# Ledger of designs, part 70: designed miniproteins, single chains

Each design is a single chain, and the fold is of that chain. pLDDT is the mean over its residues in the fold that is shown.

## One batch from the design tools (miniprotein)

Design m2577
Fold by ESMFold2-Fast:
Structure m2577 (fold): chain A 80 residues (1-80)
Amino acid sequence: SDEELLKKVEELARKTIEFLKDPSQTIEQKFKKMQEFNDEVDKLIKEKKASDEVIKKISKLYQEVNLVHHQAVVDDLNKA
């Protein structure tokens, strides 16, 4: 259960990061993708009754996705 939850969140994070790094996606689409990621992760945590250890690992993945999103926003602001 915890291993399955973590693997699912890791896959969601990977796909979200791929979307956020895609220069063909608009900044508005990237904000929407972040909201969808946040909602799905919150849903998974609630449904699977994750342990504190798994929640800590998910929090690190969340931080990594947010850092990529912040960089995408900065890159958009610095466009010619």
Scores: mean pLDDT 82

Design m2578
Fold by ESMFold2-Fast:
Structure m2578 (fold): chain A 95 residues (1-95)
Amino acid sequence: MDEVIERIRRLEEELRRQGRDESADLVGLFRREVETVKRLVEEDPTPETYLTAANSVERRGRLISGQLRGLGDVETADRVRELARKVVEELRKLA
Protein backbone atom coordinates (compact mmCIF):
# COMPACT_ATOMS: atom_id res chain seq x y z
CA MET A 1 0.00 0.00 0.00
CA ASP A 2 2.86 2.48 0.72
CA GLU A 3 4.05 2.09 -2.90
CA VAL A 4 0.57 2.96 -4.25
CA ILE A 5 0.25 5.94 -1.84
CA GLU A 6 3.64 7.20 -3.10
CA ARG A 7 2.45 6.83 -6.74
CA ILE A 8 -0.73 8.83 -5.94
CA ARG A 9 1.36 11.51 -4.15
CA ARG A 10 3.68 11.78 -7.20
CA LEU A 11 0.67 12.20 -9.50
CA GLU A 12 -0.76 14.94 -7.21
CA GLU A 13 2.63 16.78 -7.22
CA GLU A 14 2.94 16.48 -11.03
CA LEU A 15 -0.54 17.97 -11.53
CA ARG A 16 0.25 20.89 -9.15
CA ARG A 17 3.49 21.62 -11.07
CA GLN A 18 1.39 21.78 -14.28
CA GLY A 19 -1.04 24.28 -12.67
CA ARG A 20 -3.83 21.67 -12.72
CA ASP A 21 -4.81 22.47 -9.13
CA GLU A 22 -8.41 21.17 -9.25
CA SER A 23 -7.24 17.77 -10.59
CA ALA A 24 -4.44 17.75 -7.98
CA ASP A 25 -6.97 18.41 -5.19
CA LEU A 26 -9.14 15.49 -6.39
CA VAL A 27 -6.10 13.17 -6.54
CA GLY A 28 -5.21 14.39 -3.01
CA LEU A 29 -8.69 13.36 -1.78
CA PHE A 30 -8.12 9.90 -3.28
CA ARG A 31 -4.69 9.66 -1.59
CA ARG A 32 -6.25 10.56 1.80
CA GLU A 33 -8.86 7.80 1.33
CA VAL A 34 -6.14 5.21 0.61
CA GLU A 35 -4.13 6.46 3.65
CA THR A 36 -7.27 6.16 5.83
CA VAL A 37 -8.02 2.57 4.72
CA LYS A 38 -4.34 1.64 5.24
CA ARG A 39 -4.63 2.79 8.90
CA LEU A 40 -7.94 0.91 9.32
CA VAL A 41 -6.54 -2.42 8.03
CA GLU A 42 -3.33 -2.01 10.10
CA GLU A 43 -5.41 -1.38 13.27
CA ASP A 44 -7.92 -4.19 12.53
CA PRO A 45 -6.39 -6.76 10.11
CA THR A 46 -9.53 -8.90 9.59
CA PRO A 47 -11.16 -10.18 6.37
CA GLU A 48 -14.21 -8.00 7.12
CA THR A 49 -12.05 -4.84 7.44
CA TYR A 50 -10.13 -5.66 4.22
CA LEU A 51 -13.43 -6.07 2.29
CA THR A 52 -14.89 -2.87 3.79
CA ALA A 53 -11.66 -1.01 2.91
CA ALA A 54 -11.73 -2.40 -0.66
CA ASN A 55 -15.35 -1.25 -1.13
CA SER A 56 -14.49 2.22 0.24
CA VAL A 57 -11.51 2.66 -2.14
CA GLU A 58 -13.55 1.38 -5.12
CA ARG A 59 -16.42 3.82 -4.40
CA ARG A 60 -14.08 6.80 -3.75
CA GLY A 61 -11.97 6.01 -6.85
CA ARG A 62 -15.14 5.84 -9.00
CA LEU A 63 -16.45 9.16 -7.65
CA ILE A 64 -13.14 11.00 -8.06
CA SER A 65 -12.56 9.50 -11.53
CA GLY A 66 -16.05 10.76 -12.51
CA GLN A 67 -15.28 14.25 -11.17
CA LEU A 68 -11.97 14.30 -13.10
CA ARG A 69 -13.79 13.31 -16.31
CA GLY A 70 -16.25 16.15 -15.61
CA LEU A 71 -13.23 18.50 -15.64
CA GLY A 72 -12.13 17.03 -19.00
CA ASP A 73 -9.11 15.38 -17.32
CA VAL A 74 -9.58 11.91 -18.82
CA GLU A 75 -5.90 10.92 -18.42
CA THR A 76 -5.89 11.57 -14.65
CA ALA A 77 -9.34 9.92 -14.31
CA ASP A 78 -7.99 6.75 -15.98
CA ARG A 79 -4.89 6.77 -13.75
CA VAL A 80 -6.99 7.14 -10.55
CA ARG A 81 -9.24 4.27 -11.70
CA GLU A 82 -6.19 2.03 -12.37
CA LEU A 83 -4.62 2.87 -8.98
CA ALA A 84 -7.97 2.22 -7.23
CA ARG A 85 -8.27 -1.13 -9.04
CA LYS A 86 -4.77 -2.17 -7.81
CA VAL A 87 -5.55 -1.22 -4.19
CA VAL A 88 -8.92 -3.03 -4.33
CA GLU A 89 -7.33 -6.20 -5.78
CA GLU A 90 -4.62 -6.25 -3.08
CA LEU A 91 -7.13 -5.69 -0.25
CA ARG A 92 -9.49 -8.41 -1.58
CA LYS A 93 -6.57 -10.89 -1.79
CA LEU A 94 -5.85 -10.29 1.93
CA ALA A 95 -9.52 -10.77 2.91
Scores: mean pLDDT 88

Design m2579
Fold by ESMFold2-Fast:
Structure m2579 (fold): chain A 104 residues (1-104)
Amino acid sequence: GKSVTLSAKLLVPAEEVSSISWYKQKEGEPFKFLASLSADGKVKTYGEEAKGRFTISLDRSKNTAYLNMTNLEPSDTATYYQRVQLKDGSYLFGKGTKVTVKET
């Protein structure tokens, strides 16, 4: 199967971040949770469709979060959003990245 890695640079200092999450949004549908990572790297959580196929990571030296997506399926066609949860209780959504997977 095909694979892709999504990257999103944090617009805030890593010291202000409590967690990072990735969400999937299809046209006309609500945001669906895929994965989260705590800022200390100790807690990772995956949604059902992401388990075994997707990996969340953070490169603190580059202040960049990643979602590695493997074994891509047509159902993965969506816009993907990074969400950054801040220590003050606020959050930011990053710019969406559109992924298109054609049927084999």
Scores: mean pLDDT 81

Design m2580
Fold by ESMFold2-Fast:
Structure m2580 (fold): chain A 85 residues (1-85)
Amino acid sequence: MSVEEAVRALAEVDEEVFGQKPTEEEIAEATAALPTEEEAAELLRRNAEALKKAAEYYKEKGDEEKAKKYEEAAERLKRLAEELE
C-alpha cells in the first residue's frame, strides 16, 4: 500500500460517512502533507479510533445502522494502517 492509496481510502470513507467527495486538489494536498507511509498509517489509525468511538456512541443511542457503518469504516482503516509500515 502507498500513501496515495491511504489518502484515497480516507477520501472514500469521507464520501460514505459525510457524503462529501474530496476534490483532486484536496487529495493531492493530503498526499503531499503525508510524505511517508508511517505518517499515513498514523493518520489512518487515528481516524479508525475516532470512527470506532462514534460507532460506540451510536450503539448507545440505539442507532444500530449508523453504528455498523462507522464500525466497518473503522475496521477498514485499521487494516489498511497495518499494511503500511
Scores: mean pLDDT 76

Design m2581
Fold by ESMFold2-Fast:
Structure m2581 (fold): chain A 58 residues (1-58)
Amino acid sequence: IFEEIKKLYELSEKGDKEATKKLKKLSLKVAKIAKDMGNKEAYESALATAELAEKKLE
């Protein structure tokens, strides 16, 4: 799933709105999993990615 996030991030940077929507959804899912595992670094990174994707969907 981390490789999928990377690919979606690259597509989102190119202006793909569908990839940006998927990136937000997947990043939020990863953030929840990381929080449950106690991985603060992964949690914060996933939240930052989801927030960035949300801003691009404006």
Scores: mean pLDDT 77

Design m2582
Fold by ESMFold2-Fast:
Structure m2582 (fold): chain A 72 residues (1-72)
Amino acid sequence: MEEALELLQKAGVLAAIKDLPEVLALIQEAIRLLEEGRVEEALRLLKKAYDLAKKTDPEVAKLIEEAMRLLE
């Protein structure tokens, strides 16, 4: 859990720096859901964030994908 949260926090910082507001919003909501123990709902949002990020920024997409693997 903590390692996945650290990866998502890093992905969020990069999304903010690179001006990816939709990806950032999905990551932030997923982090909140994970902190509440709502893992399945967080994974649904992360899949959406990954699909958006892979089209615009492969680095952010890889961080999201790695976090998702740790949660499954």
Scores: mean pLDDT 84

Design m2583
Fold by ESMFold2-Fast:
Structure m2583 (fold): chain A 58 residues (1-58)
Amino acid sequence: GLAKAQRMLAGAEEVLASGDRTLLLVALRELQEALPDIPEELRARAEKLIGEIQARLA
């Protein structure tokens, strides 16, 4: 649901701020796996966050 997706994105943003590579790898995988089920309203935010995590891991 929307609330679950919002919590997932908020958690991933906190992980991104922490800079922990192990947590970033886990967050990236979970976001990519959940992306088809993420509500349309949050799709652009999720895709941007995936890109930012990938950039941090490069």
Scores: mean pLDDT 82

Design m2584
Fold by ESMFold2-Fast:
Structure m2584 (fold): chain A 86 residues (1-86)
Amino acid sequence: MTVILTFRNLDDAQIQQILQEAARLAQQGYTVKVEIQGDTVTVTIGNLSVEQEIGLILRAIGLGLDGAEVEIKIEGDTTTITITFP
């Protein structure tokens, strides 16, 4: 399974935190691609298990409950999660 995480309306500290976590996942053997577009960061993570994908979805729902705007689209083996911070 592939998960595409798009984070929007980020400050510089949030961008650095996301980049550090993406680098950590890559060091752990995950297939990770990162794209930066201004205040938006897109992280594509490949070869996730169903359990790992569910964990990411639940984490995104938690961010929505904390005031972020969260959009989740599941199509076949690809889950796209868009998180827009206040």
Scores: mean pLDDT 79

Design m2585
Fold by ESMFold2-Fast:
Structure m2585 (fold): chain A 92 residues (1-92)
Amino acid sequence: MEELLEKLKETVIEHAERMIKRAVEKGNQEAADEFRKLLEKAKNATSIEEIKEVVREMIEVADKYPDAISPSELVAFYLDIIAAEVEGELGL
């Protein structure tokens, strides 16, 4: 489970950095600043629950700025986290 947390943490950081880059390229400084705050939250996350919270907030930011960022890849990642937790709880 600790290995899963570290991998998810690395992945959410990569998503946040990508979203920041896209927001900057689209000239949306507000979206970029929101994702920078979420990047810092991701770096400080110590549980899978905290990672899921960061991803949920990233999806909300993407939904606020649809002209700059698509939430689809973030939604897919969030579902992957849920699937991994379910597999762990079921001993799969």
Scores: mean pLDDT 77

Design m2586
Fold by ESMFold2-Fast:
Structure m2586 (fold): chain A 90 residues (1-90)
Amino acid sequence: MKTLLVIGWGGADRPAVAKVVDAETGEILKEREFPRGTPPEAAALALANEIPGVVKKEEIKIEDSEVAKKMAKELGAKEEDTAVFKLEVK
């Protein structure tokens, strides 16, 4: 089984962005932009729903993911404006 992270970032001053990331390698597998005002959890869930073979989906705190913290910093997004979902994929 493979673990993926789906991370959404929002913010008042920017479009929302969501990325699908390999939890082990940090490789970006998919990304999409959403309009300004899209909540980070909505952006993340939109991408998560496009992933086939998902057997488990769980929302986690950004503090529990070093990959999510690093990517938020690279995007200039605040941790409070970040939503993270952990997916187990067949």
Scores: mean pLDDT 79

Design m2587
Fold by ESMFold2-Fast:
Structure m2587 (fold): chain A 87 residues (1-87)
Amino acid sequence: MKEEAERLKEEGERLFAEGRYMEAALKYQEAIKLEPENYEFWKNLGEALFRGGMYEEAVYAYEKALELEPNNEELKKNLEKARKAAE
């Protein structure tokens, strides 16, 4: 299961790099189902959703990542940026 979650993350990262943000988001969601407390999967999901224009969903994903890593400065910055974009 851990190796499968990592594979899904790698597929998502490749899709994200290709600008295929919603497909990347789906891969990160699959990884989260396997490892729901992996903050990096929630962070990557938030980034993919933000780039795809799904700002409210990106807020949720970043909030989940920040619950797991509360002192992460980059996550706090990304969350505020997503909140402003969401309205």
Scores: mean pLDDT 88

Design m2588
Fold by ESMFold2-Fast:
Structure m2588 (fold): chain A 60 residues (1-60)
Amino acid sequence: SFLEKLRELARRLGTSVQTVIRRLETERLQRELDRLLADPSTAPETIQRVQRQLEEARRR
């Protein structure tokens, strides 16, 4: 299962499942930001919102 893979990854990295989930969330937000930036029709407000979420995730 996905959770079992997360536990195995956390053990291999010497960290917690919560830390792995946080890193995956940060990567997801970065990919989302990249997609939004590639689309010229994306509203600036949407880009700013995702940028703030990504910065908050990175500061944790």
Scores: mean pLDDT 80

Design m2589
Fold by ESMFold2-Fast:
Structure m2589 (fold): chain A 61 residues (1-61)
Amino acid sequence: SELRKKILELIGRILRLIGEILDLERELEEEEDEEKRKEIEERIEELKKERERLMEELKSL
């Protein structure tokens, strides 16, 4: 089923994004440079927005 494939793909992408966010949050905890902290924070926010979009797509199926 194409619907089943799409659901599994979305779940896989969401799980990968969650993992990447957690890794970046750990990096942020240890980073002391203000400029680098800002870059990590911006990347986390981008990934959170992508996660929300994928979750909305999953909800619409």
Scores: mean pLDDT 88

Design m2590
Fold by ESMFold2-Fast:
Structure m2590 (fold): chain A 62 residues (1-62)
Amino acid sequence: MVKEGTLKPEYGAIAEAEVGFRAGDRVRVELLPDGKRARVTSLATGGSFVTRVETLPHIIEF
């Protein structure tokens, strides 16, 4: 499953330090084959990180 969303402002500063994400960036979220993790990719920078699906509601606004 692939969805698009927006990186929550509270999380943007942390993600920017790790992968060049900025608060409010549009992101693409792709569920990985294990069903437990997702790849989050910034549409602005192309940077990406992997997180657990359970954390998505806390860092991404759909």
Scores: mean pLDDT 70

Design m2591
Fold by ESMFold2-Fast:
Structure m2591 (fold): chain A 61 residues (1-61)
Amino acid sequence: SQQQQIVQLAQQAIDAAEAGDTEKAQQYLDQLEQLLRDIGASDANIAQARAVLTAEMQKAL
């Protein structure tokens, strides 16, 4: 499902950040944003999702 893809991309971004691979973490974050746009999420919802995930990635570093 699309929800499972969102969760998987978010987890992969966090895992990459924890591993110190900031480039790969950013790629997964960009893929997640694109998926959210493809399913019709609003700009406000995408910005909120990015902010939440970025905060989680910073905790993993």
Scores: mean pLDDT 80

Design m2592
Fold by ESMFold2-Fast:
Structure m2592 (fold): chain A 71 residues (1-71)
Amino acid sequence: SEALEWGERGDPSSAEPLVKLLTDPDPEVRRAAATALATMIKRGGEAGSAALKAVSTLDDETRRLLSLGLP
């Protein structure tokens, strides 16, 4: 999954595209995006900060999906 690869790279510019994927009609795409964002946050640094900032624009339901993506 491209979303998972973006999370693994830890590129701060990936945060915005991943947040858009959290609203995708495909639940598998949403789960992959949530996992990628969770991975970025867990790693910290600039990518983690970007992911946290991007997630702060989300509603409670979407944030819950992100929590389910955490290992």
Scores: mean pLDDT 69

Design m2593
Fold by ESMFold2-Fast:
Structure m2593 (fold): chain A 72 residues (1-72)
Amino acid sequence: KDELIREAARRVVELLARGLEAYAAGDVAAAEAAAREAERVIEELAERLGISVEEARKLLEPYAKEALAELQ
């Protein structure tokens, strides 16, 4: 369970980082595509765990903070 959540968090942070980079470069379409893909990852995790998307986001927060710290 925890490894699945950690994997999803790492993927979401990676996608959001790519989206921010695209946005900074003026590529709004690529930024939007990355954001949509990140949301899809969260939705898939929620379905797998049988919880709401909001609950999945809360579960991802501590793992996302760890992944974000590694990127910086």
Scores: mean pLDDT 78

Design m2594
Fold by ESMFold2-Fast:
Structure m2594 (fold): chain A 42 residues (1-42)
Amino acid sequence: DKKKQLEENLKNAERMLKFSKDGLPTILGTLRSYATLSRLQL
């Protein structure tokens, strides 16, 4: 199920994003990472 995979990927991405957010305190950087991950279809 594609939905299930997307949910797991999103959860993992959120963990990584939180870790990166501490180093990159900028909305643009966060948005870019989110868009990149979504576009790449993890």
Scores: mean pLDDT 67

Design m2595
Fold by ESMFold2-Fast:
Structure m2595 (fold): chain A 63 residues (1-63)
Amino acid sequence: AAARAAAEAAVKAGDAAFAAGDYDAAVRAYMRAAATYSALGDDAAKTAVGKKLGEALEKQRES
């Protein structure tokens, strides 16, 4: 589905931003992905993105 593909693209964008040290961009991308997975009812994917978001937020606070 288009929504799931968009969420997957957002996770990939977040992962790339996190690897580049752009934690603000990573947080925004992961929040978009989490919102989409929540709307889809995909609890497993939402939980996985939530862990990535938590790590990005921790790094953002350290910056």
Scores: mean pLDDT 83

Design m2596
Fold by ESMFold2-Fast:
Structure m2596 (fold): chain A 71 residues (1-71)
Amino acid sequence: MEEERRREELERFRRAVEENGLAALVAQRRGVPVSEILTEGLPEPDEELRERMETLARAAADGREAARAEG
């Protein structure tokens, strides 16, 4: 049941990443596509990456709010 275990782990990461943008940030840092990071598994973020993740999440939330106001 190796596939099922990896799939569950990947789905868990995927959800956390969708909410936090962590995979996008890690992907950009490594110069690889987000899908590759999600498949490979996210490394534990360092302090710098956590701070950038917070900034990215804030920017994303702000962008969504702006889009709603426009539309």
Scores: mean pLDDT 61

Design m2597
Fold by ESMFold2-Fast:
Structure m2597 (fold): chain A 65 residues (1-65)
Amino acid sequence: MLHSDVKNREEVLKNLSTLSKAGKEAVLRVAEAELQRAEENPEEYSEETIKRGREVLEDIRKILE
């Protein structure tokens, strides 16, 4: 995610809301794993990228609940 387009974020969240329960759980696991990977590789990812990832993960959790 190199650009923070509001339309792109909204479309992703909308697509997530249409998934089955298993699909929503799979997406959450992938998002959590990606954030963990980024935090474990700070030399590869900027602080701003990690912060944005945490914000996106929180948004995903709220939409999928």
Scores: mean pLDDT 67

Design m2598
Fold by ESMFold2-Fast:
Structure m2598 (fold): chain A 63 residues (1-63)
Amino acid sequence: MEKKIEEIAEKYGLSEEEKEELKRLFEETKAGFLSLGLPESLAESFALGIVEVDAKALYKKKL
């Protein structure tokens, strides 16, 4: 999953600092879904979706 987050950061032209924030958001969001009893594969998928939405918001803020 880490390389997927890096691909998202590259896609939206995000800085190293923003990429690290996305990695942190992914881990926090994944942990939240796991605590609700979701399987790891679904928790990862949902967390990745949230990371992509946040990355798009960061990109649009720079436009």
Scores: mean pLDDT 80

Design m2599
Fold by ESMFold2-Fast:
Structure m2599 (fold): chain A 77 residues (1-77)
Amino acid sequence: SKPDMSPENLKKIKELLEKALEALKKGDVETAKRYFKEALIAMGASEEAADALVKGSSAEQLEKRAKEELEWIEKQL
């Protein structure tokens, strides 16, 4: 199904991704993975897909993906 693209949901996803990036800056990879997973689910990913992506990702990969998703969201707002 299509993700909820409302401005309210996009702002929520942006906040979650920003929190993930701040956790990565602090070296808290587990907290970053939690926020990133929540952002993916809010973007329409299943829990299984979100879990697989965050478990299979390094901190550097999570940072890159979070920045790419934030850039895309900012273009939608």
Scores: mean pLDDT 82

Design m2600
Fold by ESMFold2-Fast:
Structure m2600 (fold): chain A 58 residues (1-58)
Amino acid sequence: MPLDDREVADAMFVALRAGASPEAVRRAAETLLGRPVPEVRDAEEVRRWAEELKRRAE
């Protein structure tokens, strides 16, 4: 089952802190959400996207 947006955002932050690549974090988020995640160029874009996802989930 897809996870809640908040849980996925938290998982993305943990993965980035652990040194996962931006592309790997994006692909994992797509799998966990069950929907497409926008293309990202770097860790900064992934982090911003995760912050917005968490804010919207509140």
Scores: mean pLDDT 78

Design m2601
Fold by ESMFold2-Fast:
Structure m2601 (fold): chain A 55 residues (1-55)
Amino acid sequence: SDEDLKLIEVTLEYLLTLFKEDPELAELVTRRLLEHLEKTNPELAELFRKKLEEA
């Protein structure tokens, strides 16, 4: 859980940087990541959505 939180935070930081450099690619990566997380770990997907909303 703690490791998953750190992974989400690091991933989000990189995605936010990517949104600044290449927003089209960032949107695609974010959508694909959320789609995958919804299938494998819905609770992590929810947390990631919440973190994205706060960013």
Scores: mean pLDDT 78

Design m2602
Fold by ESMFold2-Fast:
Structure m2602 (fold): chain A 91 residues (1-91)
Amino acid sequence: DPELIEEALRLGRLRRGFVTASDLAEQKALADEYAELVGDKELAEAELESLINAQKGIVNEELAKKLSELNNERLPEQIELQKKIQEIYNS
């Protein structure tokens, strides 16, 4: 599905840009665009916080639990779609 591949690549670019951004305004703009694409601001913010923590070598079990709970609130079809997007991103 070309749309899924394009979305996965865009999400990947936004995540990398967010982590590597040196300007707070640029980082905020990337975070806002990521939240729009994810369709869930709380989930998007938690995912980006998890990425920053991973870069710093921080393990946050409470954040991991929150991400699991937010993902469990999605319909099964949305969960499968997100898995497919993550799989394409990690390829």
Scores: mean pLDDT 71

Design m2603
Fold by ESMFold2-Fast:
Parts: structure tokens; sequence; C-alpha cells
Structure m2603 (fold): chain A 103 residues (1-103)
């Protein structure tokens, strides 16, 4: 369990780094996501799948905003890159955990 938690923590940090988050955001997000999985009691493999799905969903949103030449999309992209990505990732993970627990 402690070994699995360490592996999950490492996986979350890697995904957060790939999303381009700052060190403080990575630390915050890692603790918040790890707390959600501890409360849910999901196996390591399922937790990793949820993290990977959350990553793909957040990445797709960022790529969509970046490709949109509108001023509004550019403002939203800038806000996400500075402060929005970490809380959006956390909400996506929470949503995916809730969907998994409804099985």
Amino acid sequence: MEEEEKELREHIRKVAEELGLFPGQIDWLTEEVLKLFREAGLPLEEAKEIIDKAYENVKARLESLKADPSFEAQLEYGADVLVGIAPRFLEEVKKLIEEKLKE
C-alpha cells in the first residue's frame, strides 16, 4: 500500500509536469489527487487509468483553445496555463472517480 501510494504519487507528478505546471502547482495537485484516491479506495491500476484519462481530456481542451484564433479562446488559454490547468485536472479526476464508483 505505501509502495503503491509512492508509485501513484510519481505517476501524478509526471502527468502534472507534462501539463506544464509550475512546481508549486505540481505539489498542490499531487496531494489533492492522492487524497481523492485514498478516499475512493481504488486499486493502483484503476487510479492510473483515471489519471491518464484526465490528462488526455485536459490536453484536448488546451489544444482546442490553442487552435482557436478568437480573442476569448486566447484569454481562456492564458488563464488556464497560468492558474486553471491544475484545478481543471482535479475536477476531471473527481468526475472520473465518481463515474467509476457508480459501477
Scores: mean pLDDT 78

Design m2604
Fold by ESMFold2-Fast:
Structure m2604 (fold): chain A 55 residues (1-55)
Amino acid sequence: SAAAEEAAARAAAEAAAGDGDGSMRQVTLKGHRFGDEAARAAGEAAAREARRAGF
């Protein structure tokens, strides 16, 4: 429902913000930003799935 969709959207935003994503877990290399972008994409995909599932 709307509350669950909002929670999923918040989780996606938090992942995008990097608080829970893998930016630091990505190897300390110039490519670490790939981890951030992957986390944002994953969070957004999760939010879309939650909406489609009706949660």
Scores: mean pLDDT 56

Design m2605
Fold by ESMFold2-Fast:
Structure m2605 (fold): chain A 65 residues (1-65)
Amino acid sequence: MEAEARRRALRALGEASEALSKVTDPAARAEVRAKLREAGAALRAGDYEAALEHAEEALRIAKAA
């Protein structure tokens, strides 16, 4: 469902953005930002599933850094 997928994508994007603020390594920060840009582009295109996947990948990278 679109509304559910959109809500999950926005929550994941928010979590990834918060995690990015705690990343101190410049290379990891750049990688997280790249994934967040991909998530944002997917959101603008209305592809909420892709936005969620990109945001979750960004969060995973931020937590591993």
Scores: mean pLDDT 82

Design m2606
Fold by ESMFold2-Fast:
Structure m2606 (fold): chain A 60 residues (1-60)
Amino acid sequence: PADLRALVEEEARRVLAGEISREEAVERVAKALHQATGLPLEAARQLAAREIDEVLAEMA
C-alpha cells in the first residue's frame, strides 16, 4: 500500500542520514507491517529488509 511505501522511504532516508541503523529501520517497518496487515513478524521482517534495501539502492 502507499502508506507502507512512504514509511519505507522515510526510514531509508533516516538510515542514509545516519540517524538510525539499517537493522532498526527494518524492525520499524516490519512492526508497522505486522500491525497493519497481520503478516507474521518473521515474514514482515523479510519483506521490510527487501523494501529498505531496494529504496537504499534507488538512492545510491
Scores: mean pLDDT 81

Design m2607
Fold by ESMFold2-Fast:
Structure m2607 (fold): chain A 58 residues (1-58)
Amino acid sequence: MKEEAREYGEKAVEAFRAGNSKEALEYFRKTIKYAKEAGEWSVVDETVERLSQLSAER
């Protein structure tokens, strides 16, 4: 039931990896929204960590 935040987090990572930074930000905003409603801030932290790793890679 709290999987929506995680799904949007995955979509944000996919969009970022595809070079669509605007879409990645939109999905990340949805990740924060659903994580806040569900009380699952760990999903946001995980998504940020994954995005940071992708940004550090060539």
Scores: mean pLDDT 77

Design m2608
Fold by ESMFold2-Fast:
Structure m2608 (fold): chain A 87 residues (1-87)
Amino acid sequence: MEEGKKLLKEGRYEEAVEVLKKELEKSGWQDAKALALLASALAELGRLEEAEEYLDKAGALLEKQPMDLEAAVYLLHAAVALSVAKS
C-alpha cells in the first residue's frame, strides 16, 4: 500500500496499478484502501470501467468491515477522481 501511494503521488499510474494489484492478491482482494487507490490510478489512466468495478468492490467491503475512517477517505477520493475523469 505505501509503495502504491507513493507511485500515485508521483503520477506513475501504470506502476501504481501493478503494485496495488500485487498487494490486493496478497490480501485476497479484501483491502478496501488498496482497492480505492487502484480505482484512483485506473481513473487517472482513463480506464473508467475498471475503476468503477474496483470502487464498487471497495464500497461493498467497507459496509462489512468496522468503520475505518482512513478507508472511507480513500474511497471518497477515488469516487471524486472517477467522477472528474468521466466529466
Scores: mean pLDDT 79

Design m2609
Fold by ESMFold2-Fast:
Structure m2609 (fold): chain A 94 residues (1-94)
Amino acid sequence: DARLLQVGAELEARLRAAAEPLVAEAVANGENTPETVLRILEEAMRRAGVPEEAIRLILEALKIVSEDILNEENQKKALELIRRALEIIEEARR
C-alpha cells in the first residue's frame, strides 16, 4: 500500500528528529542500556505525534522480538502489530 509506505517514511523522519536530542542526552549521561533505547523510542514517538495506541503496539512488537529474535511465529506476530500501528497512524492523519 503506497499510503502506508508514505506514512512510514514521514514517521521515520519525524522519529529521527525527535530522537536526536534524546540520544545526545543519553550519550552525554553515559546511558547505553536496552532500557534507555526503549525509553528514548517511546518518548520520540510521543513527541512525533504518534497515537498512544500505536505506540503500545510498536513497543509490544519490540518486546516479542526481543524475547526470541529467531522465532518465526514471534516475528510474524510483531509484523502484524507494526502493520496495525501504521494503519492507526494513517487513519489519524485523515
Scores: mean pLDDT 77

Design m2610
Fold by ESMFold2-Fast:
Structure m2610 (fold): chain A 55 residues (1-55)
Amino acid sequence: MGLTEEELQRMADFMLKHKVPAATFEATMDLLQAQQPEMAAVIERLRAEALARLA
């Protein structure tokens, strides 16, 4: 019922590919973490990877 790590990764990659604003990306990640708190570690990793890629 929740998103898998692979699904979260694909969503993050899709958002970065479409050049969504950083604030929108972060708000989306916050919403996903609130809906699926067990994936918090995965979401934090995706945030770190996104920041590294945008730098």
Scores: mean pLDDT 78

Design m2611
Fold by ESMFold2-Fast:
Structure m2611 (fold): chain A 56 residues (1-56)
Amino acid sequence: SAFDELLAQIRAAVEAGDAERAEALLVGAVSSGTISPEQARELAAEMRALLARHGL
């Protein structure tokens, strides 16, 4: 799904230390309508958890 693909890309960006790319991926998906508002909230929460785990 688009959600799972985007989460995988966000995870890869965070693991690479690229918080800016992770945020850009989420913002781009929201702006394009690729994910729902509910999915965007879930991805934002997962991204924040990943960033915290990696000290970003």
Scores: mean pLDDT 84

Design m2612
Fold by ESMFold2-Fast:
Structure m2612 (fold): chain A 61 residues (1-61)
Amino acid sequence: SMKRQQVLALIGEIIRIIGEILDLELLRKQGKISQEEADKRIAALEAQRRQLLQQIDALLA
């Protein structure tokens, strides 16, 4: 169904975002970026993730 394909695509985007957050946490742990820079970039990615979850909820409603 169209809903299934759309949900799977959104899940794929969420997985990509989780990977980017992991990379930023690793850079933070290695001291390659500041705590403040990591927090700001992770917050932006978490906002994108929340928007994608809302889109999934809307498709499944």
Scores: mean pLDDT 89

Design m2613
Fold by ESMFold2-Fast:
Structure m2613 (fold): chain A 66 residues (1-66)
Amino acid sequence: MKERIEEILKNLSPELVEEFEKTLQDIRDTLRKNADNPDRNETIKLVADALIRIGDIIDKEFEELK
């Protein structure tokens, strides 16, 4: 998984790479703040939402090329 993400990042524009880094940092911060959250479902939802955002960014960039 991580190796495939690295391959994708190598082919992205520098601007898109920065957006990815920012999104990943937001995910890290969210996970750290919610590490002790007793509501696991809430934490899972936040992580899922962040992953969806990453997917949307990738998909939109590829669609805009058309």
Scores: mean pLDDT 65

Design m2614
Fold by ESMFold2-Fast:
Structure m2614 (fold): chain A 70 residues (1-70)
Amino acid sequence: MTPEQVRALAERLGEVLKEMGFSEEGEKYVDAVRAALDAGDWEAAAQSLTKLASKVPLEKIDEIVAEVEP
């Protein structure tokens, strides 16, 4: 997965969290992923992305991954 795909995945997961009523938490972790990627810190980006994914149902994660990596 490229940095662009990771950023897109994080943004899409953040949108789903907003739809679920967790907009503030979603934005926090999306911003954390973006900041980590901009700093070249892939480990921090992965941790923040995992936090986003842990809040989203598994079926929805599969759909989002398919959208980001068509």
Scores: mean pLDDT 77

